Designed miniproteins, single chains, continued (2). Designs and how they scored, part 27

Each design is a single chain, and the fold is of that chain. pLDDT is the mean over its residues in the fold that is shown.

## One batch from the design tools (miniprotein)

Design m4919
Fold by ESMFold2-Fast:
Structure m4919 (fold): chain A 71 residues (1-71)
Amino acid sequence: SLTGKTVDAYEIGKLSSTQPLPENLRVDNPSDARQVRLRGVIAVFESNGRTIIVMASNPDLSEVTIYALKE
């Protein structure tokens, strides 16, 4: 479980939990990385050599926020 950890990550976007993930998880500005406290982690996977973290944006799980981990 990644719950309670703080990581440096890029916010890629927010999606309804019913929406598919975008095909290209692009980081537009490398300086936009910020510290993110991991709560309600739904999924962790690798895409294009980068660790992607999907986190619940709200307690009812209707929205998720997608982060790309800074390496």
Scores: mean pLDDT 71

Design m4920
Fold by ESMFold2-Fast:
Structure m4920 (fold): chain A 86 residues (1-86)
Amino acid sequence: MEKKIEETEEKIKALPEEKKEEMKKFIEENLEPALKELKEIMANTKDEKEKEKILENIRNQVLKIAKLLGVEEEAEKIEKLIEEVK
């Protein structure tokens, strides 16, 4: 999945500003429910190594995308989630 993450980053950087605004709004509207569901999954996960893998995926996939799109509030929520479950 690493190559697909890198390709996604490059695609987001190459998007016209109008498309970036549409994606930013989409993330703002959909990320909060997804983060809540993810927090529940993390709370129910008993394997420490599995938790670390989930957190690494959030950092590498969701947090980078949120920062690239300039959704600072959502990026801060992701960082706070990582800190809370660390």
Scores: mean pLDDT 66

Design m4921
Fold by ESMFold2-Fast:
Structure m4921 (fold): chain A 74 residues (1-74)
Amino acid sequence: MLPELEVQLSQLEVMLEQGKRLKKQGKLDKSKEIYRSLIKLSTELKKKYAELGDDESEKKMAQYEKKAKELYES
C-alpha cells in the first residue's frame, strides 16, 4: 500500500522541532541523536518514494534529509 505522505511529513516535522528544542536547551548530544534518527527515517522514505516513482514526495523527503544532515553536522 502507498504510505500516507501527510503523516510521514508530520513525523519528520515533529522530530525537527524536538531537535531544535533540545539544542536551545543546550542538550546538544540529544539534539544530534534526534537529527540522526531524522536522517535515517527521511532517507528510507526518500528511497520508498523513489521506488514508487513519486518524484514530488521523494523531493520532500530529500529536503528533510538535507536539512537534518546540515543540523547534525553543525
Scores: mean pLDDT 81

Design m4922
Fold by ESMFold2-Fast:
Structure m4922 (fold): chain A 72 residues (1-72)
Amino acid sequence: SREDALAELQRHVARVLPHLSPEVQAAVRGEFARVAAEMETASPIEVDLLTGSFVMSLEALLHSERLKQKRE
């Protein structure tokens, strides 16, 4: 459901956020708010696509930030 998708995204954001800089954290919070707003009017298929797209973007962002920090 849309509520389940939002809860899943909130868990991903909460997990990733502490590893990001303050500026990137603000950008992630803003993007999450935008995606959540889009989900209000989205069909089930669109909710699935929005969820997958956001998770992929968040994972790519985390990976990029970790590389910048030389943690690899």
Scores: mean pLDDT 80

Design m4923
Fold by ESMFold2-Fast:
Structure m4923 (fold): chain A 100 residues (1-100)
Amino acid sequence: SRQELIKEIKKIYDEAFEKLEELYLKTGDEAVEKLRQVLRETVGRLIEAIENGASREELLEIVREGKKKAEELAEELKASEEVKDIVEEAFKKIEEAIEK
């Protein structure tokens, strides 16, 4: 259901946000903050799209756009592998949740 999908996406986001927050508190790395913002914006767009009845294909396009922005930003900011892994895993889990 739409509500179950929103709940799953929020759970994935919360877990990723907590991991990124912990890294930011330890490192002060500006890349963490900016990548966290891309993830936040993508999740916000996904929730709005789901509530407005978007198709699976439209939701996957939002995820792919967000993932591309995150990958480009991570390269520009020379983000650590740990930051990249957390963000990549979050996008992967969101994509898998939508494809169910």
Scores: mean pLDDT 87

Design m4924
Fold by ESMFold2-Fast:
Structure m4924 (fold): chain A 78 residues (1-78)
Amino acid sequence: KLAEAQARLKEIADRYEAGELSEEEAIEEAAELYSELLGIEKETLLEYAKAEKAGDTKKAAELLAEIKKKVEEWYAKS
């Protein structure tokens, strides 16, 4: 499960390095993978990435807290 997710993330990174994916496409695919893994809405992960890029520290912190809570819940179920 985790190793499989890491392998899929590496595949996305490798495709980005090879020029097969733009940065936006790589972020979209990574967000989809994390959404599947953690049960978080893809939109939440994309909003976090956008807030980080925009320097919206408050919004980014709020979204990061939500993501961390879901990660902790996922570990508790594992």
Scores: mean pLDDT 75

Design m4925
Fold by ESMFold2-Fast:
Structure m4925 (fold): chain A 76 residues (1-76)
Amino acid sequence: EVLVERAKRLIRAAEQAIELAKKHGIPDEVINKLREAIRKVQEAIEAGDKDALMEAVKELSSLLYEVTKLIKEKNL
């Protein structure tokens, strides 16, 4: 339950990051990776697979961190 709630919050943050990435001209390749990671998290939630969910959340968190760094670089 707590893990699913955290995963949903992470998906929301990632969706917001995609919107900002589009505004700052981040490459579609990077945006598509973030979208794929969101999809994997959603699929793991639907499947009720905690191991898959943990792995998908790690991937999404790492990509979100990278995208946030790229946005900051473009904002300079």
Scores: mean pLDDT 82

Design m4926
Fold by ESMFold2-Fast:
Structure m4926 (fold): chain A 74 residues (1-74)
Amino acid sequence: MSEFERIREQLLAQLDALFAKLKTLPKEEQIELLKRLLKVIDEDIELARKRGDEEMVAMLEELRERVEKLLEEV
């Protein structure tokens, strides 16, 4: 429980820092990188679903929603 919460918080903080840096890149490069990230997340979600790892699926789905919102804002 506490370990997953810490990993989730660290991942979200790292994403925020990464996206702050990404916003200095041209819009086309931001879109390309965000689309690649979504593809990787989708593959990881499907793998986690096959394993029955509901906690991992929930975490990855939250991550996916955050990336999609950022892609809409670009």
Scores: mean pLDDT 77

Design m4927
Fold by ESMFold2-Fast:
Structure m4927 (fold): chain A 67 residues (1-67)
Amino acid sequence: GSYPSAAEMVVKLGEWAQENNLLDKGLELTGVRDGVATLRALEPLSEEEIKAMSEVTGAEIKQVLVE
């Protein structure tokens, strides 16, 4: 299929975050449903970072912040 598995998305997100120096934002994949990936982050992601992540993973990215 055109959508990567949850496991593959975790790998791609980790690699992309390392390349873009975003590991310090504590990105955690909390769910994948119908091509939508829900990410928990310690710090907010920019719209450009979310767009790049969506392009790398092939899924829509939904961000949830720790309040």
Scores: mean pLDDT 70

Design m4928
Fold by ESMFold2-Fast:
Structure m4928 (fold): chain A 75 residues (1-75)
Amino acid sequence: MLKYKITIEAEDPEKAKEYLERVVEKHGGKILGYKIIDNKILAIVEVPSREQAETIKEELLKHPVVKKVDIEELD
């Protein structure tokens, strides 16, 4: 599994976090930890591949409360 830092900017960060949990689990990933600061979620996730990470990002961007998603691979 690969580790990624996911940063989400959202109008409702609590709803965005719930959606993040569902999307990550749906694609075979796991959330290792997260922090919510104002309208931003910072999450560390494990995913099976880079392709799954990109799919998670695309799916997160489809939710109306999500304004921006950045992903970064961690060593």
Scores: mean pLDDT 84

Design m4929
Fold by ESMFold2-Fast:
Structure m4929 (fold): chain A 87 residues (1-87)
Amino acid sequence: SEALERALELLEELLEKVKKAKTGEEVQKLIREAREKIENDESLSEELKKALLTALDSAYETAKTDHEQAVREVELFRKLVAKELEE
């Protein structure tokens, strides 16, 4: 699915950036930027956008107290999308 491939690309880009972030505030900023890209991406279905935004909102909240755990949550979600693309 082209929509799943695009979702994976956006999550990979976000993951590379958040792995380099040193603070929860940096992770939150990067998640906010990724949310805007997802909301404005015409190749993604509305259902896929909702799933992505919900997962990123969870990671955003986690970043307030544990930025390393927030990065792990983004990585886990990327792995789930990659697995769905292989099915």
Scores: mean pLDDT 86

Design m4930
Fold by ESMFold2-Fast:
Structure m4930 (fold): chain A 105 residues (1-105)
Amino acid sequence: SMKEALLARAAELAANADAEGKRLQATLRAQLEGLAAAEGGTLLGVGVRVTTTLTADGQPVTTTEVAFAWELDGQFYGVRIVLDTAGNALEHEVYWDGVKLLKPK
């Protein structure tokens, strides 16, 4: 049925987005671990989530969420950014010792 075809397409797009997120996460982990170490800190974690949805007219729209945290001199820092398909920031949050420094509009 058409519904089954659309659900199968949505599942395919979701699986492809998940695979891309895992690939980007591995790449960014290596880069951020090196940068944190160079600053005398420690990378605590990194995550990348790629999400693809279909618009009402059936066009795919992809967003990428990047989050990472590190420790430097006993203080904790965190960043979360959501990017559109063109790489523009839709949301960004920065944390210092658990205090949110930057709020999305």
Scores: mean pLDDT 72

Design m4931
Fold by ESMFold2-Fast:
Structure m4931 (fold): chain A 79 residues (1-79)
Amino acid sequence: MQKKEDEEIAKLAEERIEEARREAERLEREGASRRELVLVGASATVAGILGVVNELKREELLEKAQEVARFAEEAARRR
């Protein structure tokens, strides 16, 4: 019964990761504070964890979340 909910949660996680990626890139380009970049990276990580409920996309969503978190952390280190 949970299959539809798992698909919806995975889609929501993917959308949140994409939003975090776009926001991290925007903040890095605009010279945002270290704190803002770290918070965006944390948001991507949380979204990736939510995606874990979908066995087929779990690994892909976690990798995408980690990429966004790493980008935000590296950008924060340059501030």
Scores: mean pLDDT 74

Design m4932
Fold by ESMFold2-Fast:
Structure m4932 (fold): chain A 65 residues (1-65)
Amino acid sequence: SAAQRAADIAALKRRLEELGLEVVEVSGDEITVGVREWSLETSFRLLRAMGEAVEVGFSLRVKEL
């Protein structure tokens, strides 16, 4: 349902923000996070974020800021 999808998106956005990632766009089944600097820590956060997104049926996209 649309209500369930909205709730899933809101929950996913909260989880990604808790990981220290900036959510810049949500479109269709894609959620985009912005990255300002690349580090090993950023790579680990992105890997975890990908897992979180896939669990709720989303693809994670990364945008350089």
Scores: mean pLDDT 82

Design m4933
Fold by ESMFold2-Fast:
Structure m4933 (fold): chain A 94 residues (1-94)
Amino acid sequence: SKEDIYNKALKGLENARKLFEEIKEKYPDNEEVQKLVEEGLKLIDEAEKELKKLYEDPNTSEEELIKKVEEIEKRVLGVYARILREVAKYEAAK
């Protein structure tokens, strides 16, 4: 159902938020990691608002909602990959 798609997407974003907040706490002195985490957290906030708008719109199909969830997932994973690269560089330089 549209509700199941929406609720699963929200849980995914909550998990991503927790992961980003953990990274932010672990690397407080790394300016580049801090900036990327803030970018990721902003993306999650925007994604939650966008998904809610689509979920509440009776003209939005399940297929359209799934496509938006997939787009959001790709964007969040993209930021996460950039964070992991900066963390790896930082840890190697210690």
Scores: mean pLDDT 89

Design m4934
Fold by ESMFold2-Fast:
Structure m4934 (fold): chain A 101 residues (1-101)
Amino acid sequence: MKYTFTFPSGATVEVEVKPLSDTEVEVRFKVSGGDIARLIVLLYRPGSLVPLGRVESAGTEGSGIFKGVKKGDTFYLTVLLEHAATGEVERAVSEPITVEK
């Protein structure tokens, strides 16, 4: 599953979500169109106040594994993009993502 986030700055983030096991997903991401200091991806269950996990990268790409994710579960991704020149943070939230194999 692949998602594209577009930010007001014109920066874009591509996020790829792949099931690894019955309880884990791999998230890979790549940034284009900006001078980026840091990118953070947070994974939330619907209605949760606490993320299931956090993946962080210094620079234009990264990956990580989120645990506690089951096949058929629905999640939201929050992407935070920190700009190197200003330290400003932009935020985008995905549509609901269902974990499939």
Scores: mean pLDDT 77

Design m4935
Fold by ESMFold2-Fast:
Structure m4935 (fold): chain A 81 residues (1-81)
Amino acid sequence: SNAEEALEAARRALEDAEEAKKLKETGDTSIKSITRYTGLVLRAMGDLFHASLLLEKSSGEQAKEAQKLREEAGKLLGLKL
């Protein structure tokens, strides 16, 4: 279902956003760290966009959980969602 797919996308986005935040907090400015951080942020943003599109056509408890995780991930990335 769209709600189930949105939930999975939101979960991936939150996981990547949390990892990106932890990496940023290390202060490591190596090219490897910067490259990994950038990849995590871009992947999280893609999953957030996908979850948002799916949520427009979704309702119920899974959709509510997906929305909550999407908002948490967006907050970690400094996005207004």
Scores: mean pLDDT 83

Design m4936
Fold by ESMFold2-Fast:
Structure m4936 (fold): chain A 79 residues (1-79)
Amino acid sequence: MSLEEALQATLAEVQALVAAAVEAERRGDRATAIAHYRAALDTVRAFKAKYESQLTENQKAALAQAEAELEARIARLEA
């Protein structure tokens, strides 16, 4: 898998997980929302660990922001 293919696959997976988390959160299913956000965070971290040396500065910044936003959302739901 090329970096481009891996990036597209990762973005699709993260978007699907975040969408599922938002739907669960809207239903008041906090536990399911947290599980989906954690899965999205793990997906971002796995991609970063594998491809970090091949990423552009903009891609690295975007991934760091995505990690921070997911971590903040999980923390708010767990509080």
Scores: mean pLDDT 84

Design m4937
Fold by ESMFold2-Fast:
Structure m4937 (fold): chain A 112 residues (1-112)
Amino acid sequence: DLEERLVKTFMEFVEALENEDYERAAELAEELSELVKKTKKGEILVILLEDYLNGESAFSDRKIPNEELREELLKILKESIEKINKTNDIEEKDKIASETFKKISELLKKYA
């Protein structure tokens, strides 16, 4: 199931960020960028990651230890959410989410 793989990869990505395994987190972000392209879940996944980084939602007891990285990730996500909110095309939302995870992967490689 593609959705099960997407959820599993997202959870592994979050865990890699919490463990400061930025090489692994960058690889998982690249995988998320490819997986999200045709799922219609791009908007939900981007919003879920923003909620996680803000200490909201089901992840309220979880945080990444690197505050500077957290702020950089939130900046990328805020821009991406603004783009997603300007379109009603689900395929375009998935494309924006894919591009977002590619930017996240590139950022994480600088921390690795």
Scores: mean pLDDT 84

Design m4938
Fold by ESMFold2-Fast:
Structure m4938 (fold): chain A 76 residues (1-76)
Amino acid sequence: MDALEQQERLLRGLLLGSMSVIDDRDKAVELAARGYAIIMYPMSSQDTIDKRAEEIAEELRGRLDELVREAEELFK
């Protein structure tokens, strides 16, 4: 579905963007996850966003090399 493709593109874009300004990959992942959580859950409390960001960061850490490669190719 186009919506899922848009969500994945956003996540990859946020990861590439955070990595461009943060040299520490772990911190870049945390920032990307937080940004994604804020965009996807804009009406949620900060505590909910923080919890979702941590869950997303854990998923991103498991897929980091794959997502980085895909994001770089997407934004060539």
Scores: mean pLDDT 74

Design m4939
Fold by ESMFold2-Fast:
Structure m4939 (fold): chain A 83 residues (1-83)
Amino acid sequence: MTPYNEEVEKKLEELKENVKFLREALEEEDLEEAAEKLAERFNIPKEYALKLLREKREDLREGVERLEKSVKELEEARKAAEE
């Protein structure tokens, strides 16, 4: 069988960390600091990250909410598989 626990858990933790980071960046009141954090994490230009936060903040928020829901669903599926 495919190694379900180790690979799935590792990918889920990486996804959770990325989603948490994006949520924290979106909640950051200092837009420049948020852009610096995004640029460093995702290896993108700070100017591009600033543009995303200014022009696409609502789209990013909706994306993060969707990812947070997916993470919760994956966690519930993992718990069900361990039963």
Scores: mean pLDDT 75

Design m4940
Fold by ESMFold2-Fast:
Structure m4940 (fold): chain A 117 residues (1-117)
Amino acid sequence: ERFKEILIAALEAVGMSREKAEEYVERIFAGEDLKKIVEEMIKELGPLAVRRALVAVYFAKKHGLSPEEAERIARLIPEDELLYLFTVGPGLPKELWKYFYSFTPEDLAKLLKKILE
């Protein structure tokens, strides 16, 4: 349940309503196709906002952070690619860098899958 609240908080921080964030999170945990879910989120928020939310969830899960901390991290993550590379990149696992620097629904869905593992 705490992990669901972290996902909801990160999605709200990047511009999703709580009702919509709760719907997407329930669909994720119901085992729906992650690529389809990510495509719908990108359609509503844009790919940079979705990436920012997923990166915040990754850090929150890795460090055992609260939903409030996940929200703050999502707001802090830059959308500028050079600033993102220099500030967030060093904190990301090298084997996942491909997914963290991608804007495609496929790569963002793979990132979400790795976060859920």
Scores: mean pLDDT 80

Design m4941
Fold by ESMFold2-Fast:
Structure m4941 (fold): chain A 66 residues (1-66)
Amino acid sequence: SRVDELFERLAGLLEEFVALVAPRYPEVPAHVERMLAALRALPDEEKEALLEGLIPVLEAEIEALR
């Protein structure tokens, strides 16, 4: 489904984000894990809307960190 595809995309972006920041901010992996768990618990309608909003922001942050 679209929700599953968006979630997989966000998870991949968060994995990349963690790889970039964890050496300096070792607490970030635990925060990301909690965020993903919370997102998984949301209804699909709310999850889709949040994922569509978060993905572009996270992509921009990752690009800025490179």
Scores: mean pLDDT 82

Design m4942
Fold by ESMFold2-Fast:
Structure m4942 (fold): chain A 87 residues (1-87)
Amino acid sequence: SLEELQARFAERYAKLPPEVQKKVDEIVEEAVERLQELAEKGASREEVIEVVREMGERLVALLEPVDPELAALVRELFELVVAAIEA
């Protein structure tokens, strides 16, 4: 379930080195700012999906060398998020 995936993500995220957590937070913050700008402009669903996918790709690239299982969880979470936006 989505709740189980989120719980597993939170547990593994808490165990990451502080420097990696900071980089994750920076990627997420940048994406949130872009999504807020898109919402203010009344942007298309396709533009929202592009930002979400780019965020997911950046997170996976950052996490793969540090925690491959967490990177796999991020991939799965983002596939579910994109599917929810497309619904």
Scores: mean pLDDT 84

Design m4943
Fold by ESMFold2-Fast:
Structure m4943 (fold): chain A 108 residues (1-108)
Amino acid sequence: SEKEELARQIEEAHARWVATLRALPGMPEEALAKVEEWRKNALEALENEGEKGKELLLKAAEALLEAHELALPALLKQAKVSAEEQKEYEKRFKEEAEKILKEVKEAL
């Protein structure tokens, strides 16, 4: 079924993200916790239709963006980005994440 296929894709995406984040030194455990929150909310959204499903999808999107925000400093450090450039990237990411969440909320 479509739900079973989507659930498999969510589980596979989660496994890839966890493996990627754990391979990077200095990754905060909070980033991994947010990836798990995304997984749980995304899977629960598949079992819920209508307004409940939409609310869970929004929570999943929020958790995913928060995971990326928490992971960003470790990713930029591995890319050998300077501390000053890191602050600029973190600010830009926050601004773009707020736009994405607004668009997701409006699309739901």
Scores: mean pLDDT 82

Design m4944
Fold by ESMFold2-Fast:
Structure m4944 (fold): chain A 83 residues (1-83)
Amino acid sequence: MKEKVVVLLDESANEEAIKEYYETELGREAIVVLVSREEDQKEITERVLKVVEETGALLEYNPLLELSEEEREALEKRNEEVK
């Protein structure tokens, strides 16, 4: 099974090219979350965490995410379990 990873991209980004790169070069399935510059950081964080919970995907820390210490620790533990 391919590892799933959540990738945050600007809405103008080429989603197809990024997914293809992750599949062919990294051997991972990219789950793309498109982010608008007008979207609240909290809304972005909630959407990303929901995708991670639903898919079990790995999430790399991104400065756009408003994570509490507890939420960050939970993601780190999840990333260790999927290893």
Scores: mean pLDDT 68

Design m4945
Fold by ESMFold2-Fast:
Structure m4945 (fold): chain A 72 residues (1-72)
Amino acid sequence: MKEEHIERTIEVEDVEKAAEGAVAALRAEPSVTSVEVSEIKEENGVKTVTVTAVVQEGDTIVHVETTLKQKA
C-alpha cells in the first residue's frame, strides 16, 4: 500500500466561505474517506485555514492538504 502527500496553498477572499465550499465538495466525492478542517489562524490581519482530505484510490492513500489564505 502506497501513501502520497500533496500540499497546496490557495489565496481566497473569504477563508470561511472557501473552507465550507471545499469541505462540501470533498465530502461529496465517494473516494474521500475523511475531511478535517483546522481552526482559523489570524496573523498580521491575514486569516488561514487548512483543509486535509484523505482519498483512497485502490491501493493508494493520498493525503491532500490545502491551505486557504486570505488575499492581502
Scores: mean pLDDT 80

Design m4946
Fold by ESMFold2-Fast:
Structure m4946 (fold): chain A 91 residues (1-91)
Amino acid sequence: METIERLRRAFERGLEEALAKGGYLPAHELDLILLEIEKAILEGDAEKIYEIAASHPLDEAAAERLRRRFEEMLEDVRKNKLELNKEPVFS
């Protein structure tokens, strides 16, 4: 499975837990979370993405905003052709 798909699954799992907690985060807190997620995306670290996403209580609006920004970041990584660590044998 592609690394991007693994990162997406980890993120969605984290959001599920965050939504179960329920809460509101101001925009500046969301921006900090997004910076941490961006770093984890660049590192290809699915576990870190899950931990970050799950760490904060979110309402549906905050979760939708994070999901939209996360997809934008994944698309940016893809469009910029940034290589992510994959299987030891790639071909």
Scores: mean pLDDT 73

Design m4947
Fold by ESMFold2-Fast:
Structure m4947 (fold): chain A 91 residues (1-91)
Amino acid sequence: SVYQEASTKIANGLSTLKKAANSKVSDSTVTKALNDIESGIEALKPLLSPEQYNKLIEDVIAELEAIRPKLKSPEIQKKVDELIEKLKSLL
């Protein structure tokens, strides 16, 4: 289902960022992970109530904010900050 595909993209994207916090991961892999999180959230919008969608966004922002200081690349941190700002604009 679209729900399962979108949820899997978000979960896998967050998992990839957590791995990047502990080990060297390519910038392309991190960029794909961030894009998968964003596209997954966008795909879930028409499938969720406003309350469920806002909670999803808040939960993802919290995870990204927790991961951000563990990332050692300034460019990757900037991309995470850009996604956090975009997600906050959806609330």
Scores: mean pLDDT 87

Design m4948
Fold by ESMFold2-Fast:
Structure m4948 (fold): chain A 72 residues (1-72)
Amino acid sequence: SKELLDKLEERLKKASDEELLTLAIAGLRQLQEINASPEALELARKAIRLAREGRYEEARKLMMEAIKTAKE
């Protein structure tokens, strides 16, 4: 699970705006599969909402924070 989160984090760092929504959704799914904390899941859901609104910089930052929270 940690290796998958590390790969997701690297993909998010390199992702274009067009890729971000798809990666955020995939990230939420991975966090759900590893039973991440409610805090990590909520950050990922907020990131998806921001990406849908075109707020890609904020969405990327929140998704990175969700991954970091899940690794704790």
Scores: mean pLDDT 84

Design m4949
Fold by ESMFold2-Fast:
Structure m4949 (fold): chain A 84 residues (1-84)
Amino acid sequence: SREENREKVLEKLREMAESGNEEALEAAVLAHAYLRQLETFGGPEEWRERVEEILRLALERNEDPELLEERLKELEEEYEKELK
């Protein structure tokens, strides 16, 4: 089911964000991409809030802003290719 799949995705992203380091960086990028999809196509506000929480957590656990920018570009490109 769609809701079960979304719960699993959010759960995995939260785990990645909590792990810190490279996993938190990846979680931040994926959460950002997910927020863009929710803005474009709509969805329940509770999902947006949960994704925003995960993004904030991941950003708080990232110690290198330059690495975050680099990883954001890489994963955003990968994400766009996967969805096209």
Scores: mean pLDDT 67

Design m4950
Fold by ESMFold2-Fast:
Structure m4950 (fold): chain A 82 residues (1-82)
Amino acid sequence: DLEKAYTHGYIGALYLKGQGKDLDALIKEMEAERAALTDPRDRELADATIEGFRKGKAEAENLSPEEAKARALALLKEAQAK
């Protein structure tokens, strides 16, 4: 659902920040992929994922890569339990 897509994006941004990835470049790639989607539901899921990713990126700006990775792993464990 949209909530899971958002959560996936949010956790993904924190995890990838922990891996030293360029989150701005990844958002640009995700937006380009979203623009190529023809199914309205796929676009809704992509939009939710991108929004979550942007939120995770904003939160990660004040975290070290190690802190961001630790937070992502804790949230991933929480999400998998549900």
Scores: mean pLDDT 81

Design m4951
Fold by ESMFold2-Fast:
Structure m4951 (fold): chain A 91 residues (1-91)
Amino acid sequence: SGATLAQVAAARQLLDVNETGDAQIAKAGELGEEYAEAVREVKIEQLNKLGDVALASLKGSAAEAQERIDAEGRKAIDEITAKTDELAAEA
C-alpha cells in the first residue's frame, strides 16, 4: 500500500515536471534558442534529481516516501519556472 502510493507519486511528479518543463522550454524559446536550451538543461537536471530521490525514498520509510517525492516534484517545478522567469527578465 505505502510503496504503491510512493510509486504513483513518483510517476505523477515525473509527468508533471516533464510537462511543466516542456511548457517552460517553449515559453523561453520565444525569447531565443539559447534561452530554450538553458531551461532544457534545468529540466534535465531536475528530472534526474527527482528520479534519484524517488529511488532512494523507495528504499526507506514507506510512510515518508510519498511526501519526499511530492516535495521534490514541487521544488523541481519551482526551479524550472524560476529559470524561465529569470531569463525573461534578462531578455
Scores: mean pLDDT 84

Design m4952
Fold by ESMFold2-Fast:
Structure m4952 (fold): chain A 69 residues (1-69)
Amino acid sequence: MKKIEIEIEVAGAGDPELVARLAVRDLAEEYNAEIKELEIEREGDTVRTRAVLETEEAEIYVNITVRGA
């Protein structure tokens, strides 16, 4: 099984948590992956999200940092 790491940084989001959640959802839909783990941490205007997505061929580790506007 392949391991893939994806890092995403977004700045200027009006709703950082919503942007982070939508990004994980969209990646899962794009890769036809199952969300095995999802962790969301809030630090003021910054949201850090870690997710593990699993497909038949790959395990995808996603790290997303979204900063507020």
Scores: mean pLDDT 83

